Designed miniproteins, single chains, continued (4). Designs and how they scored, part 28

Each design is a single chain, and the fold is of that chain. pLDDT is the mean over its residues in the fold that is shown.

## One batch from the design tools (miniprotein)

Design m13007
Fold by ESMFold2-Fast:
Structure m13007 (fold): chain A 66 residues (1-66)
Amino acid sequence: MVDEVARRVAELLRKYLGSDTPVEQVRAALEIGGPVETLRVIAKTLREKGYDELAEELQRLADEVA
């Protein structure tokens, strides 16, 4: 359920970063790169930027979808 995963990612980005990233844009990225791989890459990037809590949430979501 890529659409459900995309909604959760968009909600997490809004909650932690105040970002209004559209769900459709997140869904497209997950479909192109694969949901698990895309989430892991985003989580790693956010951890490197110091967003540890958001990165942990995304890593957990990736593990749930894998």
Scores: mean pLDDT 81

Design m13008
Fold by ESMFold2-Fast:
Structure m13008 (fold): chain A 99 residues (1-99)
Amino acid sequence: GREKLARDAAAEVPGLLQALDETIERLNKAIEEAKKGDPEAVKQAKRELVRAYGFLAVAETVLWLAEPHLSPEQLAQARAAIDRVRKAIDEAEKVIDET
């Protein structure tokens, strides 16, 4: 039922946080390469941006389901990670728009 789904979602949170951090690293690397003006690097940055949006949507859904089974510390950590991804996306969009 709903209770099992919430527990299963809570078990996924640590792996999800790692995936979000890896997504930020890939996006930031792709953006730094795109700043050099290579059209292929710009295309790669756009692909990483789409991936970041996808992971953000999944993370917000998992966190919403998991919230009743997370400690206050885990919840704060998860929200901070989501905010870091949103900030990285916003900064990446600005660079792509300027290129």
Scores: mean pLDDT 84

Design m13009
Fold by ESMFold2-Fast:
Structure m13009 (fold): chain A 61 residues (1-61)
Amino acid sequence: SLEELLAEIRELAAAEKDPTMRALLEHEIRRIEELARQDPELALEAAKRVLAGARAYMAAA
């Protein structure tokens, strides 16, 4: 589940035209990967929030 969410975020980052937003998504992916080593539950919630935010941003564009 976490790996699937991270894969979706990576796909959105790859498709993102704004280099600043792409960099932010890549930063969040790395942060979530680090968090998953200490707290997989929090990492899963963070991934859900990032994916929801990225989708909302894309819908507004």
Scores: mean pLDDT 80

Design m13010
Fold by ESMFold2-Fast:
Structure m13010 (fold): chain A 55 residues (1-55)
Amino acid sequence: GPAVEAGARAAAEAARAGASAQEAGDIYHKTSLDAGANDHEATLGGAGGLARAGA
């Protein structure tokens, strides 16, 4: 949903700016939670976001 999409965009921007995979994942998790995702959605999406950022 929109909350995890906001996290995904923030993580992708951080990765482009030179953030590590771990930092990008942390940004995804926090941004998704701040946008209204629950912890499970933020955690699960963070793992997927890291995989996509690294691909």
Scores: mean pLDDT 69

Design m13011
Fold by ESMFold2-Fast:
Structure m13011 (fold): chain A 58 residues (1-58)
Amino acid sequence: MLAEAVAPVPATSPDELALRPGDRVEVLEEVDDQYWLVRNLATGEEGLVPKSALRVVE
């Protein structure tokens, strides 16, 4: 599933992925009710991001 960042995401821990608005990610897993594990398609980096900062794209 592909998603796009709609808000800036700061990485505050090693498990988190920093994103800028417009970054495209692949959703790998919905870890809990607040966080998704994603891969940044430009960098290949993986980490947790708040799902509220993401919008699913077709």
Scores: mean pLDDT 81

Design m13012
Fold by ESMFold2-Fast:
Structure m13012 (fold): chain A 86 residues (1-86)
Amino acid sequence: SEREKVDEEIRKRLEELLERLEEVARRAQSAGDTATARRARALKDLLEGLTKELLNSDASPEQKRKAFETMAEDAERELAALEARI
């Protein structure tokens, strides 16, 4: 179904972002940058939580796609800034 397809696309994109955030956290921690590591893990937890709420919501596939796109763009901007620090 369209719903299952959109949910799968969101989960795949989420997994990619979470892997990048975990890598940033590991590299920052290894460099002794505790603040950057904490920020990366906080963003990971927030993104996971918000995406879980979105996927469990009564929103239409189109609404879910748009909401996740906004969240992903915000997360990618923060992620790029964090990656630039390490």
Scores: mean pLDDT 89

Design m13013
Fold by ESMFold2-Fast:
Structure m13013 (fold): chain A 69 residues (1-69)
Amino acid sequence: EEEVKKKKIENLDKQIEEERASAQAHRDRMRALLAEGAPVTEVMLHLANYQDELVRIKKLEEEKKKIEE
């Protein structure tokens, strides 16, 4: 049972890392678009994707916390 928990935590950590990388990419794109003076609509699209990634990260972190309980 403890080994199963460790494996699930490892898999969640990997997923969290992948989601964080995706979120960072969207954040970097937003910064680049703002520096270029791009339309607000383009920045808003990347902001929405960034926020969605943050929600997914939070959900994965909560799942990990519940397993550790």
Scores: mean pLDDT 81

Design m13014
Fold by ESMFold2-Fast:
Structure m13014 (fold): chain A 69 residues (1-69)
Amino acid sequence: SARERLKEEAERLAEELEREYVRRVILTGEVVTREQFEEELLERIKRLARELGLSDEVAEEILEEILSK
């Protein structure tokens, strides 16, 4: 289903964003917060959800599922 695909892709996006943040901290010394990470991850999941014909509410549900595991 589209929701299952969104969840698989969202887990991949989370891993990619984690790697990006680690590189950003190493290269720039920038302090990044959990709130900034979660906000950027949600925006990426919402963009993918829209491409798959899913609502922003489904994207928010998927984010909560990922962060709870």
Scores: mean pLDDT 81

Design m13015
Fold by ESMFold2-Fast:
Structure m13015 (fold): chain A 55 residues (1-55)
Amino acid sequence: ASPEARAIALSGAGDAVAAGDSVEEAAKTALQGARNAGIEVSEEDAREAAEHAAK
């Protein structure tokens, strides 16, 4: 997937962190959502997006 498509998929991790979810929970949610949508995202990419959102 394009960088923009992956960024959109991982934006859900930011929303989850903002709602009070842990970084690990947000990363798992983003990874699962992206894969269900057919977007290629690694576990590391999902984790980094969640950690960035938690700052």
Scores: mean pLDDT 73

Design m13016
Fold by ESMFold2-Fast:
Structure m13016 (fold): chain A 56 residues (1-56)
Amino acid sequence: MKARIVKGHAFNMVTGELLPVGSIIEILKEYEDGMVEGLYKGEPVLASKDDLELLE
C-alpha cells in the first residue's frame, strides 16, 4: 500500500532526514500508536498516520 506525505515529520530512519511533503512511500507496517513504517526509494522511513494520505 502506498501513501503520500501531506504534512508533519516523516523521516528516513537511516539518515534522520525529513522527507519532503508530496513524497510517496510504500507502507510496510502500521503500529497501534498510529506510527507507520515504510520505504522511500528503498530506504526505511517512519511517519505518523496523521501525516499520510493513503493511496490505492
Scores: mean pLDDT 81

Design m13017
Fold by ESMFold2-Fast:
Structure m13017 (fold): chain A 72 residues (1-72)
Amino acid sequence: LSLEQQQTLNKVTSEGLDYIEKNPDADIDKVIQDAKEKTYKALTEAGASPEQAQKGADAVGQVLRVHAQQLQ
């Protein structure tokens, strides 16, 4: 990923983590799905390949899911 693409991924991840921390009763599956979709779209718009965008989206989703599980 380019620096700009990596910054986008980091921003979406940080926003998702903050949301989960502040909303422990939220629908976590929905939060993760929305974050993955947002990451994929942003990365493809920034010129990432579909494979790179999917890997980025999956990485964001995994980080958010692990964090949510630890808050239980």
Scores: mean pLDDT 81

Design m13018
Fold by ESMFold2-Fast:
Structure m13018 (fold): chain A 64 residues (1-64)
Amino acid sequence: LSLLERIAMKDLGLSEEQIRRARRIVRENRDLSVEEIGEILAEELGISRKNAIGLAQALREAER
């Protein structure tokens, strides 16, 4: 796991499995905006939209 993923796990209380799921969602939805991916992550992970948008942004940057 990257440093950003470890920070997200600690700050948001997410498991490694949830981070892997989030990465898959970001990878499969590259054509969507960060806000749109954030909505999907909020629904799937049960976190706030604000936190989900931040996570989506961090994961997109990590895959560049």
Scores: mean pLDDT 78

Design m13019
Fold by ESMFold2-Fast:
Structure m13019 (fold): chain A 82 residues (1-82)
Amino acid sequence: PVRHEREAARYRRMKELGLDEEEILNVMVVLWALENGGEIVRLEQVSPEKYLIVIETPDGRRTEVVLSRKAYEFLLEELENR
């Protein structure tokens, strides 16, 4: 299915950019939550190299994810090309 193919392509692109497995997992968690009706309710640069993202899922739960600058830049690119 298109979804699995897109996830595989994202994983490869993140690997090519030099993201480690934890950074890749964190980006995927954000994207999966957004694709399943979640919303970014907080976005904060906590340091020059780190971004805090808070996502609220449709069931009202919140998940906090910390992204490196490189992972955050990849996430923004994916969101712009939606």
Scores: mean pLDDT 79

Design m13020
Fold by ESMFold2-Fast:
Structure m13020 (fold): chain A 86 residues (1-86)
Amino acid sequence: MTLIITFKNLSEEQKKKVLEYAEELRKRGYDVEVKVEGDTVTLTIGNLTVEQLIGEALRAIGLELDGYEVEVKIEGDTLTITITYP
């Protein structure tokens, strides 16, 4: 299963925090692809079990729930989370 997390409308400091999160995931043994496009950062995390995918998705949502716009989509074996910063 694949998790795609898109972080939108980021400041430079917020982008650093998202990149730190990506490095934490890599340190935990996940296969993480990072794409930076202006104020948007997209993380693609492959080869997850269902339990791992749900856990990482909930963690990502939990980081940004206060004052942030969060959208979740499930398409086949891919869970996509979009987090828009205020």
Scores: mean pLDDT 76

Design m13021
Fold by ESMFold2-Fast:
Structure m13021 (fold): chain A 63 residues (1-63)
Amino acid sequence: SMAERERLFNELLEEMRRAGASEEALENVKRLYEEGVLTPEDLRNLLELVREDPHLGIGLAKM
């Protein structure tokens, strides 16, 4: 659902901020979300990755 997608996106941004993500990385993820590129499954996978391995998760978000 759209509500679930928005919730996952907000959780991802919070976890990225806690992990020390740059403003550039946060803006990149926001842009991908707004463009509809990130599916709910993509958001869930990125969220899990950032929680388990913040360095790798942030690195992927910068691509």
Scores: mean pLDDT 79

Design m13022
Fold by ESMFold2-Fast:
Structure m13022 (fold): chain A 65 residues (1-65)
Amino acid sequence: SAEELIEEGRKALAAGDLPAAYTAFQRALVEDPSNEEAIDLLIEVARRLGDPQAVERAKLLRESA
């Protein structure tokens, strides 16, 4: 479920595994494209990764929801 994927992402975030956190939140959005928590977390992780392209992809997912 999207909730389980968000929890997976939060655990990865706590471990400092930003790429794993990004993947988990992206999967959560595949299950629930309008999940604002997953969108906000995805944007935050992309920002921490310093990846402007990942930020733009997260914004596109939000606009497509």
Scores: mean pLDDT 79

Design m13023
Fold by ESMFold2-Fast:
Structure m13023 (fold): chain A 100 residues (1-100)
Amino acid sequence: MVVDTEELIERAKKLLEEAKKLLEKVKELLEKATDPEIKKELEELQKRLEELIKEIEELIKKLEEEEATKEDLLRLIALELELIGLEIELEMLEEKLKKA
């Protein structure tokens, strides 16, 4: 299997931009949140996004210095799936905020 290092770098950079946008949205919601339970869930989601961003940045750095492996592709896919999960969790929290 041939893994395209440049394609993975581009894909990881797009994921990083999406994760950073989601983090900014979480921060905006934290400023509006008055419910202690929702605030706690948003703070936990912020921590998970900050960790995800760090992992994406570490992957990009590795790919810029080394040729991509199949393991790097699998790691990127796992990070992409994690971001989707965090996006869904944020949408659920936004619905709770609208109903409160």
Scores: mean pLDDT 85

Design m13024
Fold by ESMFold2-Fast:
Structure m13024 (fold): chain A 85 residues (1-85)
Amino acid sequence: GEELIKKAREHLKAGNYEEAVRFAEQAIKELGEDNAEAQSILAEAYLGLGRYDKALEWAKKALEVDPNNYRANLAYFLATAEKLL
């Protein structure tokens, strides 16, 4: 569970967005869909992949769990801005 979140963060930091998605999705599957950290990592990874609709979807889900989650707020802002450009 939490070790998958750590792997997702490591891949995200390395720019391995597809692997970050894979580990974050597995973490959500094991920890449940109300895990804001895993959802926020998934949003940022999709942002890195240029999948702005998916990034926005997961950022919204993370913010429903934790409205103050920094990563989710940042991903929501950036994905929304990209869709307006």
Scores: mean pLDDT 83

Design m13025
Fold by ESMFold2-Fast:
Structure m13025 (fold): chain A 70 residues (1-70)
Amino acid sequence: SREEAKEVLRELEEELEEKERELVRQYIDGKISPEEAERLFYEYARELIYKKLGKEFSLEEVRELLREVF
C-alpha cells in the first residue's frame, strides 16, 4: 500500500539523504544534469520500496510519496 511505502521511506531516510548528497555532488561537479539527478533520486527511492515490499510504483507516484513523507 502507499502507507507501507511511506513507512519504508521513513525507515530509510538516512540512505535517501546520502544518495541525495551523492547526486548533488555529481551535479556540482558537472557530471549530471539537475533533471538526471532528480530522475536518479526517484529511481533509487523506487528501488528501495521494491526491495522491501516487492511492489512496483511509477516515478510519479514515488515523487508524490517523497513529498508526503518529507
Scores: mean pLDDT 84

Design m13026
Fold by ESMFold2-Fast:
Structure m13026 (fold): chain A 90 residues (1-90)
Amino acid sequence: MTLQEIKREGIRRAFGVGAEAANLALTHSLEEARERAERRARELAEEVRREALEAGASEEEAEELGRETERLSLAVAEMGIDAAELEKKV
């Protein structure tokens, strides 16, 4: 897998974290959704960082990609949770 492929896949998986968070917020609780999203975001960031290093990225590039992936994952999760919360309001 190339660094560009890892970055592209990381973005797709980050959107997956958001979708899972939105579903959990609708079917369970907002708190559980946030906790799950934070854990998933950290797991994904570490996996992306590791994959980047294995693909020949520098330590700095791998750390940066990991941080960006975590940030994106949390941002889309927050948007999904907020949308779910609005749907639940009367």
Scores: mean pLDDT 83

Design m13027
Fold by ESMFold2-Fast:
Structure m13027 (fold): chain A 82 residues (1-82)
Amino acid sequence: PLVKEAIRLLEGAIRAVKQGNYNSAIELLKAAKELLSQLPRTPLVEEALRHIDEAIEAVKNGDREKAIEHLQRAIELLQKLL
């Protein structure tokens, strides 16, 4: 359930970014990181977390395209755990 819930939060963050709701996007991304921190620290989970951190920085800088690209990559990586 944790991986599926994290993916749901990341998909919500992409929606928030597309709507210009950057504060909501950051909150959803922080929640996803919290869920993923409960998983074993594998290289795949670490790479997904790095992409989420890069997405948070992109959102803070107003770079919508870069934020969405990083979030899509994180979702792809996490889907490999399902």
Scores: mean pLDDT 89

Design m13028
Fold by ESMFold2-Fast:
Structure m13028 (fold): chain A 67 residues (1-67)
Amino acid sequence: DESKKIELREIGKKLGEELVKKLEEMKKKGASQEDLEKYRDEFLMKLADEAGKEYEKQKKELQELLK
């Protein structure tokens, strides 16, 4: 479904922009390079965990549709 792909892409773009904005704010407030890297890695890890769960559900649904 093209609409679902567009929706996921838009969500990913928005989350990426929020991450960049947050890192810029932290940097302006004097956060260390280690703090920035830790925040980035934690954010991406949480996103990957959620995406992994959704991906398994989508994979099963798509496999039924492609039969």
Scores: mean pLDDT 72

Design m13030
Fold by ESMFold2-Fast:
Structure m13030 (fold): chain A 81 residues (1-81)
Amino acid sequence: VRYHLVVEVPAEDAEAVRAKILELAERYGLRILEEASQREGDRVVITLELEAASEAVGEAFVAGLREAFPDAEIRWHALPP
């Protein structure tokens, strides 16, 4: 299953957020297909396309990210096959 992830955080938090994304992706076995980041002043938008073995794996990943960064703006949606 493929997913589109957008995370918007203060620039000071971007490194920690990216590190957690990589940690959780490795832990749950998700593949990172595309990664982009854009900095504008004090904000960073991190955009990722990810592949998960199942919907349950994808949900566990995003739940872990939301729990780690409750103040982050996180958008998560499944892509068509």
Scores: mean pLDDT 82

Design m13031
Fold by ESMFold2-Fast:
Structure m13031 (fold): chain A 81 residues (1-81)
Amino acid sequence: SKVEQAKKLEEEGRKAFKEGKYEEAAKLYKEAIKLYKEVDPNSLELANALAYLGEALEKLGKKEEAKKYYIEAQRVALAAI
């Protein structure tokens, strides 16, 4: 399913992040986010993936971009049932 594919991409992204591969982690998180949005634009899974992307972007020094994703993550989390 798309959720299982998104979860796998998120897990691969988290592994890359732990290994210090922040650009690879950000790319994997963006792919997971795309799939999560297609399934449910207001899911906790989407909110978590958006927050992980923000953290990876902070590690890359992209503070303004990271902030945008943290704000989106909070909005999605508040909309989740």
Scores: mean pLDDT 88

Design m13032
Fold by ESMFold2-Fast:
Structure m13032 (fold): chain A 86 residues (1-86)
Amino acid sequence: MTVILTLTGLTPAQLTGHVLLAIGYQLDGYDVEIKIEGDTLTITIKNVDQSLIDELIDWARRSQERGASVTIVENGDTITINIDYG
């Protein structure tokens, strides 16, 4: 399973925090690709176990509860999570 996280409308502090989180997953041994384009952060995590999938979905749900716009799409072996902070 591959998870693609697309985060948009990030403040500089939010961008820094999410980049550090993604680096944390890399240091824990996950196959992580980080791409920054303006205020958009894309994090691609490959070979994800169900525990990390559940963690990422719960985080997206908490972001939605805090006012972010969230969409989650599953297509075959890929889960795409889009979070827009405005």
Scores: mean pLDDT 85

Design m13033
Fold by ESMFold2-Fast:
Formats: structure tokens, sequence, C-alpha cells
Structure m13033 (fold): chain A 102 residues (1-102)
């Protein structure tokens, strides 16, 4: 069973730095991608995965860190990691909340 564990969310101050970490388990030897996306309010990733705001990806890596520097209140969102396997199937994590306070 493919599982994606996300960490690094929470409450941060503007001008600071946050590192969001994704770790996928149960992946095949390859090929696959692991990626980070930003969700819009009320957006469900499974309903329209092609509409997700893409942030970063890695090929054939089971870990991906997304570092957000010089944080702004506009960076406040739910972020989600996903693994895509060679068969085109996509597996989402649960998502992680980032809140940036002034």
Amino acid sequence: MIKIKESGGGIYKAGGEATLKAEASGLPEGPYTLAWYRLKPGQKPEDDPEKLEFLDKAYNKDKLELTLRNLKPEDSARYIAAAKTADGKIYFGDGIELIVEE
C-alpha cells in the first residue's frame, strides 16, 4: 500500500522560513514522481488533479522537501504531496496546513 507522510506545517511568522517534508512508502523501484501542490480553498485534489497548483517534484525519489522562504500571509494554504506511478495512477497524502501570521 502506497502511503505519503507529510510534515512541517503549522503556524509561522511572516519573513520566516518553512520546510514541508513528504515521505512516500510502498512505491515501486521506478519510474515514479513525488510532487508538492498548493490547494485552493475547498479544492479536493482527487476531483481534478490537473487543476492543482504545481510547486515542485522529484523523479524516482521517495522524499521531497519544499522550502518556502521569506514567508508572506499569502503563503497560508493547505499543501499536499502526491506520488504518480508509471501506470498514471496518482496517490495523495492527507494534506498539511500552513498558516503565516504577520
Scores: mean pLDDT 83

Design m13034
Fold by ESMFold2-Fast:
Structure m13034 (fold): chain A 58 residues (1-58)
Amino acid sequence: GQVAVAVKDFDADTPAVLAFRKGERLTVLREFSDGDLEVEGADGRRGLVGSNYVEIVA
């Protein structure tokens, strides 16, 4: 599957987005036409992230 790595910390105050830290590896589930990604963390949590916060590496 595709893997994305966070390029900066993100502190989410809403359940619609996923909080993560720089260097965290996320599994890309879907890419949306507006550039947002649906991702899953190692703990199984899913959420949206902006493409500016992650880099796809696989």
Scores: mean pLDDT 73

Design m13035
Fold by ESMFold2-Fast:
Structure m13035 (fold): chain A 65 residues (1-65)
Amino acid sequence: SARKAALKIIAVGIGFEEGMEVEVKERDGVLVVTLHSEDEEKAKRAAEEILEEGRRLGIEVEVEF
C-alpha cells in the first residue's frame, strides 16, 4: 500500500539521518524495522519516532535494535 511504502521510506530516512543501518521487512502484513546502532539511546529514540509515524499513518510496525 502507499502508506506502507511511505513508512518504509520514513524509517530508512530516520536511520540515515541518525547514521544507523536500517533493514525493513514485512511479516504477515506487519512492517518489521531493524535498527543497527552501537548507541542504544539513539536507537531507542529512532524506534520511538518510527512507531509514532506508524501510528500517524495507521500502519502496524515493530521495531527491533
Scores: mean pLDDT 83

Design m13036
Fold by ESMFold2-Fast:
Order: sequence, then C-alpha cells, then structure tokens
Structure m13036 (fold): chain A 64 residues (1-64)
Amino acid sequence: SLDARDLAALAELDHPSPEGAARAAEVLGQSPQRELVRAALLPFLTHPNPNARAAARRALESLD
C-alpha cells in the first residue's frame, strides 16, 4: 500500500498547480514503493492537464 506522502502527491496531480506538480514529481520519483507508484502514475500520462502529464513522466523517469 502507498504511504500518506505518496497518496498526497498523487492527489496533487488531479488538480495541479505548476509548483505542486513539480514537487509531486520529486516526491513520487524518489518513492521506495517504486512498483506501486509506477502503476498509480500511468493513468496520469493521459490526464487532461498538461502539468499532470509532465509531472507523471518526470516521476516515471526518476523511478527507472
């Protein structure tokens, strides 16, 4: 299960400010729960908000 920090970062991506999206990408990209975070980020790659898509891609790159 995802921890509270990762859940909060994912929630930020649903309605992201540019600053919030950048911070969420850093948090999620450094998560020790790599598999769970990667699975949770995949839907955000098709999110209607371009800041959410960019943040998800950056986080996934960091998880590699």
Scores: mean pLDDT 83

Design m13037
Fold by ESMFold2-Fast:
Structure m13037 (fold): chain A 86 residues (1-86)
Amino acid sequence: LEKEIEEYEEAIKEKPDANTYYRLGLLYYKLGKLEEAKEYFEKAAKLSEETAPSAKIYENLAEVYEKLGDKEKAEKYRKKAEEAEK
C-alpha cells in the first residue's frame, strides 16, 4: 500500500490524470484515510468530467461521503454515478 501510494504520487507529479488520482483515492480509502481519499476522488472526478464522466469515481465519492457523515453529498454523487452509467 505505502509503496503503491509513493508510485502514484510520483506519477501525478509527472502527468496528472484521472486514473492515477482514482487509484490514490482507493489506496487512502483502504487505509481508512477518508479525507485524503475524498480529495483524490474529487480530483479524479474533475479530470474525468473534461473527457467523460466516470460512474465508478462517483460511486466511490458517494461511499466516502457516507462514511464521513455527509449524507446529502453521498446521495448527490450516487445520482451522478447512475447518470454516468448511461
Scores: mean pLDDT 76

Design m13038
Fold by ESMFold2-Fast:
Structure m13038 (fold): chain A 67 residues (1-67)
Amino acid sequence: LKVSDEVLAELGKKYGLSKSQLRELIKLLEENNGRISREEVERLGKKYGLSTEQIENLLVELVVRSE
């Protein structure tokens, strides 16, 4: 997934995450071919201080807004 610096900055403000944290999520999506389990979403929510719904919405936005 190729996500521009502008999109990373926008999503970082929206979800309260750094660009490095967003890049970690992009790498996780790439390594898992988009197969993020419910248990992984819950762990990511705890790690980043987001709800499961917020993580799911962020993952969709990262995919939709990629090249």
Scores: mean pLDDT 81

Design m13039
Fold by ESMFold2-Fast:
Structure m13039 (fold): chain A 81 residues (1-81)
Amino acid sequence: SLADGLEAQARAAEEAARVAAALGLEETAEVARRAAEALRAAAEALRAGDRARAAELLEREVRPASEALEAHGDAFAAAVA
């Protein structure tokens, strides 16, 4: 389901945040934490049946957070290479 997919993405973002923090990449860790929070909020709205809230969260919170995390991906990739 979409909610299960968002929860899986949230867990991946949380793992990225933990790894980034361990490497001293605190800005990347913060961005990843925000992405995980946004993804979880959207998944919760979907599970509650609030489709309008889920759509709002996906557009206003998840999309910007995911784009920010992707932009920090280069720094993360360089640190783990």
Scores: mean pLDDT 81

Design m13040
Fold by ESMFold2-Fast:
Structure m13040 (fold): chain A 68 residues (1-68)
Amino acid sequence: MKEGDEYLRKGVEALEQGNYEEAIKYFEKALKIDPSREKIVYDLLAKAYEKLGNEEKAKEYREKSQSL
């Protein structure tokens, strides 16, 4: 498995466990390593920020995902 896919998987696991800040860190690492996952990573970042109550960041990443 590519390293980017590994961080994406860890981020999803953290998101499922309610560890939203940890999920964000893994998603940021996944994006840095594998930019081809940009659309799905932006969608997941939007979800994590929404769960944290950061509506501004959630909206920013939703718009980035939709523009791809």
Scores: mean pLDDT 81

Design m13041
Fold by ESMFold2-Fast:
Structure m13041 (fold): chain A 75 residues (1-75)
Amino acid sequence: MLSKEELEEWKELLDKIVEKLKEELEKAKEEEHPLLVGISIGLIRIIRGVAKLLGDEELVKYADEKIEEIEEKYG
């Protein structure tokens, strides 16, 4: 399992991915939104996969929450 410090760093990275997506969507054309959303979800899914391999259930859950947030808010 990740240390508490490492877990916080990975959670911060996930938060930054969501923040960057929001910033990019505000600047992008509506036709570009599905691609930006897809890329961001893809990155979070990679991190989720790593978390699952490391047995870090808290990070897996956090990644799932971020994916759900993106899918519900941005489509």
Scores: mean pLDDT 84

Design m13042
Fold by ESMFold2-Fast:
Structure m13042 (fold): chain A 69 residues (1-69)
Amino acid sequence: KVEEKIKEIAERLKTVMGVSEEDVKKAEEALRKYLEGDKSVEPEVLALLDRAKEYDPELAELIEELIKA
C-alpha cells in the first residue's frame, strides 16, 4: 500500500543514503503531495528520483513504481 511504500523509501533514504531526518520528512511530504495530485512538488520528486538512481537503483525503482500508480 502507498503509506507502506513511502515508509520503506524513507527508511532507505535514512539508512542507505544517510539523508537527515528533516530531509527524509520533506521527501515523504513531497511524495504524498505528488500522489494527491499536487504537481507543484514534481521538481522535488524528480530530483529525489534522479538522486536515488545515482546512489541506490533499487530505491529509484521503488520511487518510480510509487509515482506511476
Scores: mean pLDDT 79

Design m13043
Fold by ESMFold2-Fast:
Structure m13043 (fold): chain A 85 residues (1-85)
Amino acid sequence: SKRREAARLFREAARIAREAGLEGLAEALEAAADAIERGAPESRVASLATAAALLAVAADVEGREEAAREVLELILEAMRLFEES
């Protein structure tokens, strides 16, 4: 299902963030995946994804460009799949 794929992409983004040492970003991404898997309201998933995206932008500004870019691409794809579900 598209919701299952969206959650998988958030967990993949969390793995990348954790490998890069961005633990707060990884936690936000895992929270988004958990929310999708638990059937939370769309507004909750959107809020968690927005928080994760802002943390990724902050990481990019601080010079963590490669990890931040990969995470942002995965967030955008995950939200696209979630909205189509």
Scores: mean pLDDT 88

Design m13044
Fold by ESMFold2-Fast:
Structure m13044 (fold): chain A 58 residues (1-58)
Amino acid sequence: MRDLLREAIRAGFSVEEVERLLKKAHELAKYYKIPTLEAGNLVFDEERARRAAEAAAA
């Protein structure tokens, strides 16, 4: 979790955004019965792609 948090902040995410995404990752991990780290990577990758698409559209 600490390494994932550090990587996300390094990628330009705020602490509040990371907390929101980690909460979503925990819920996703519980729902799909996968490791939280795997769910976290999926959630952060999706958010990164969404932001890249928004930046390209703006």
Scores: mean pLDDT 73

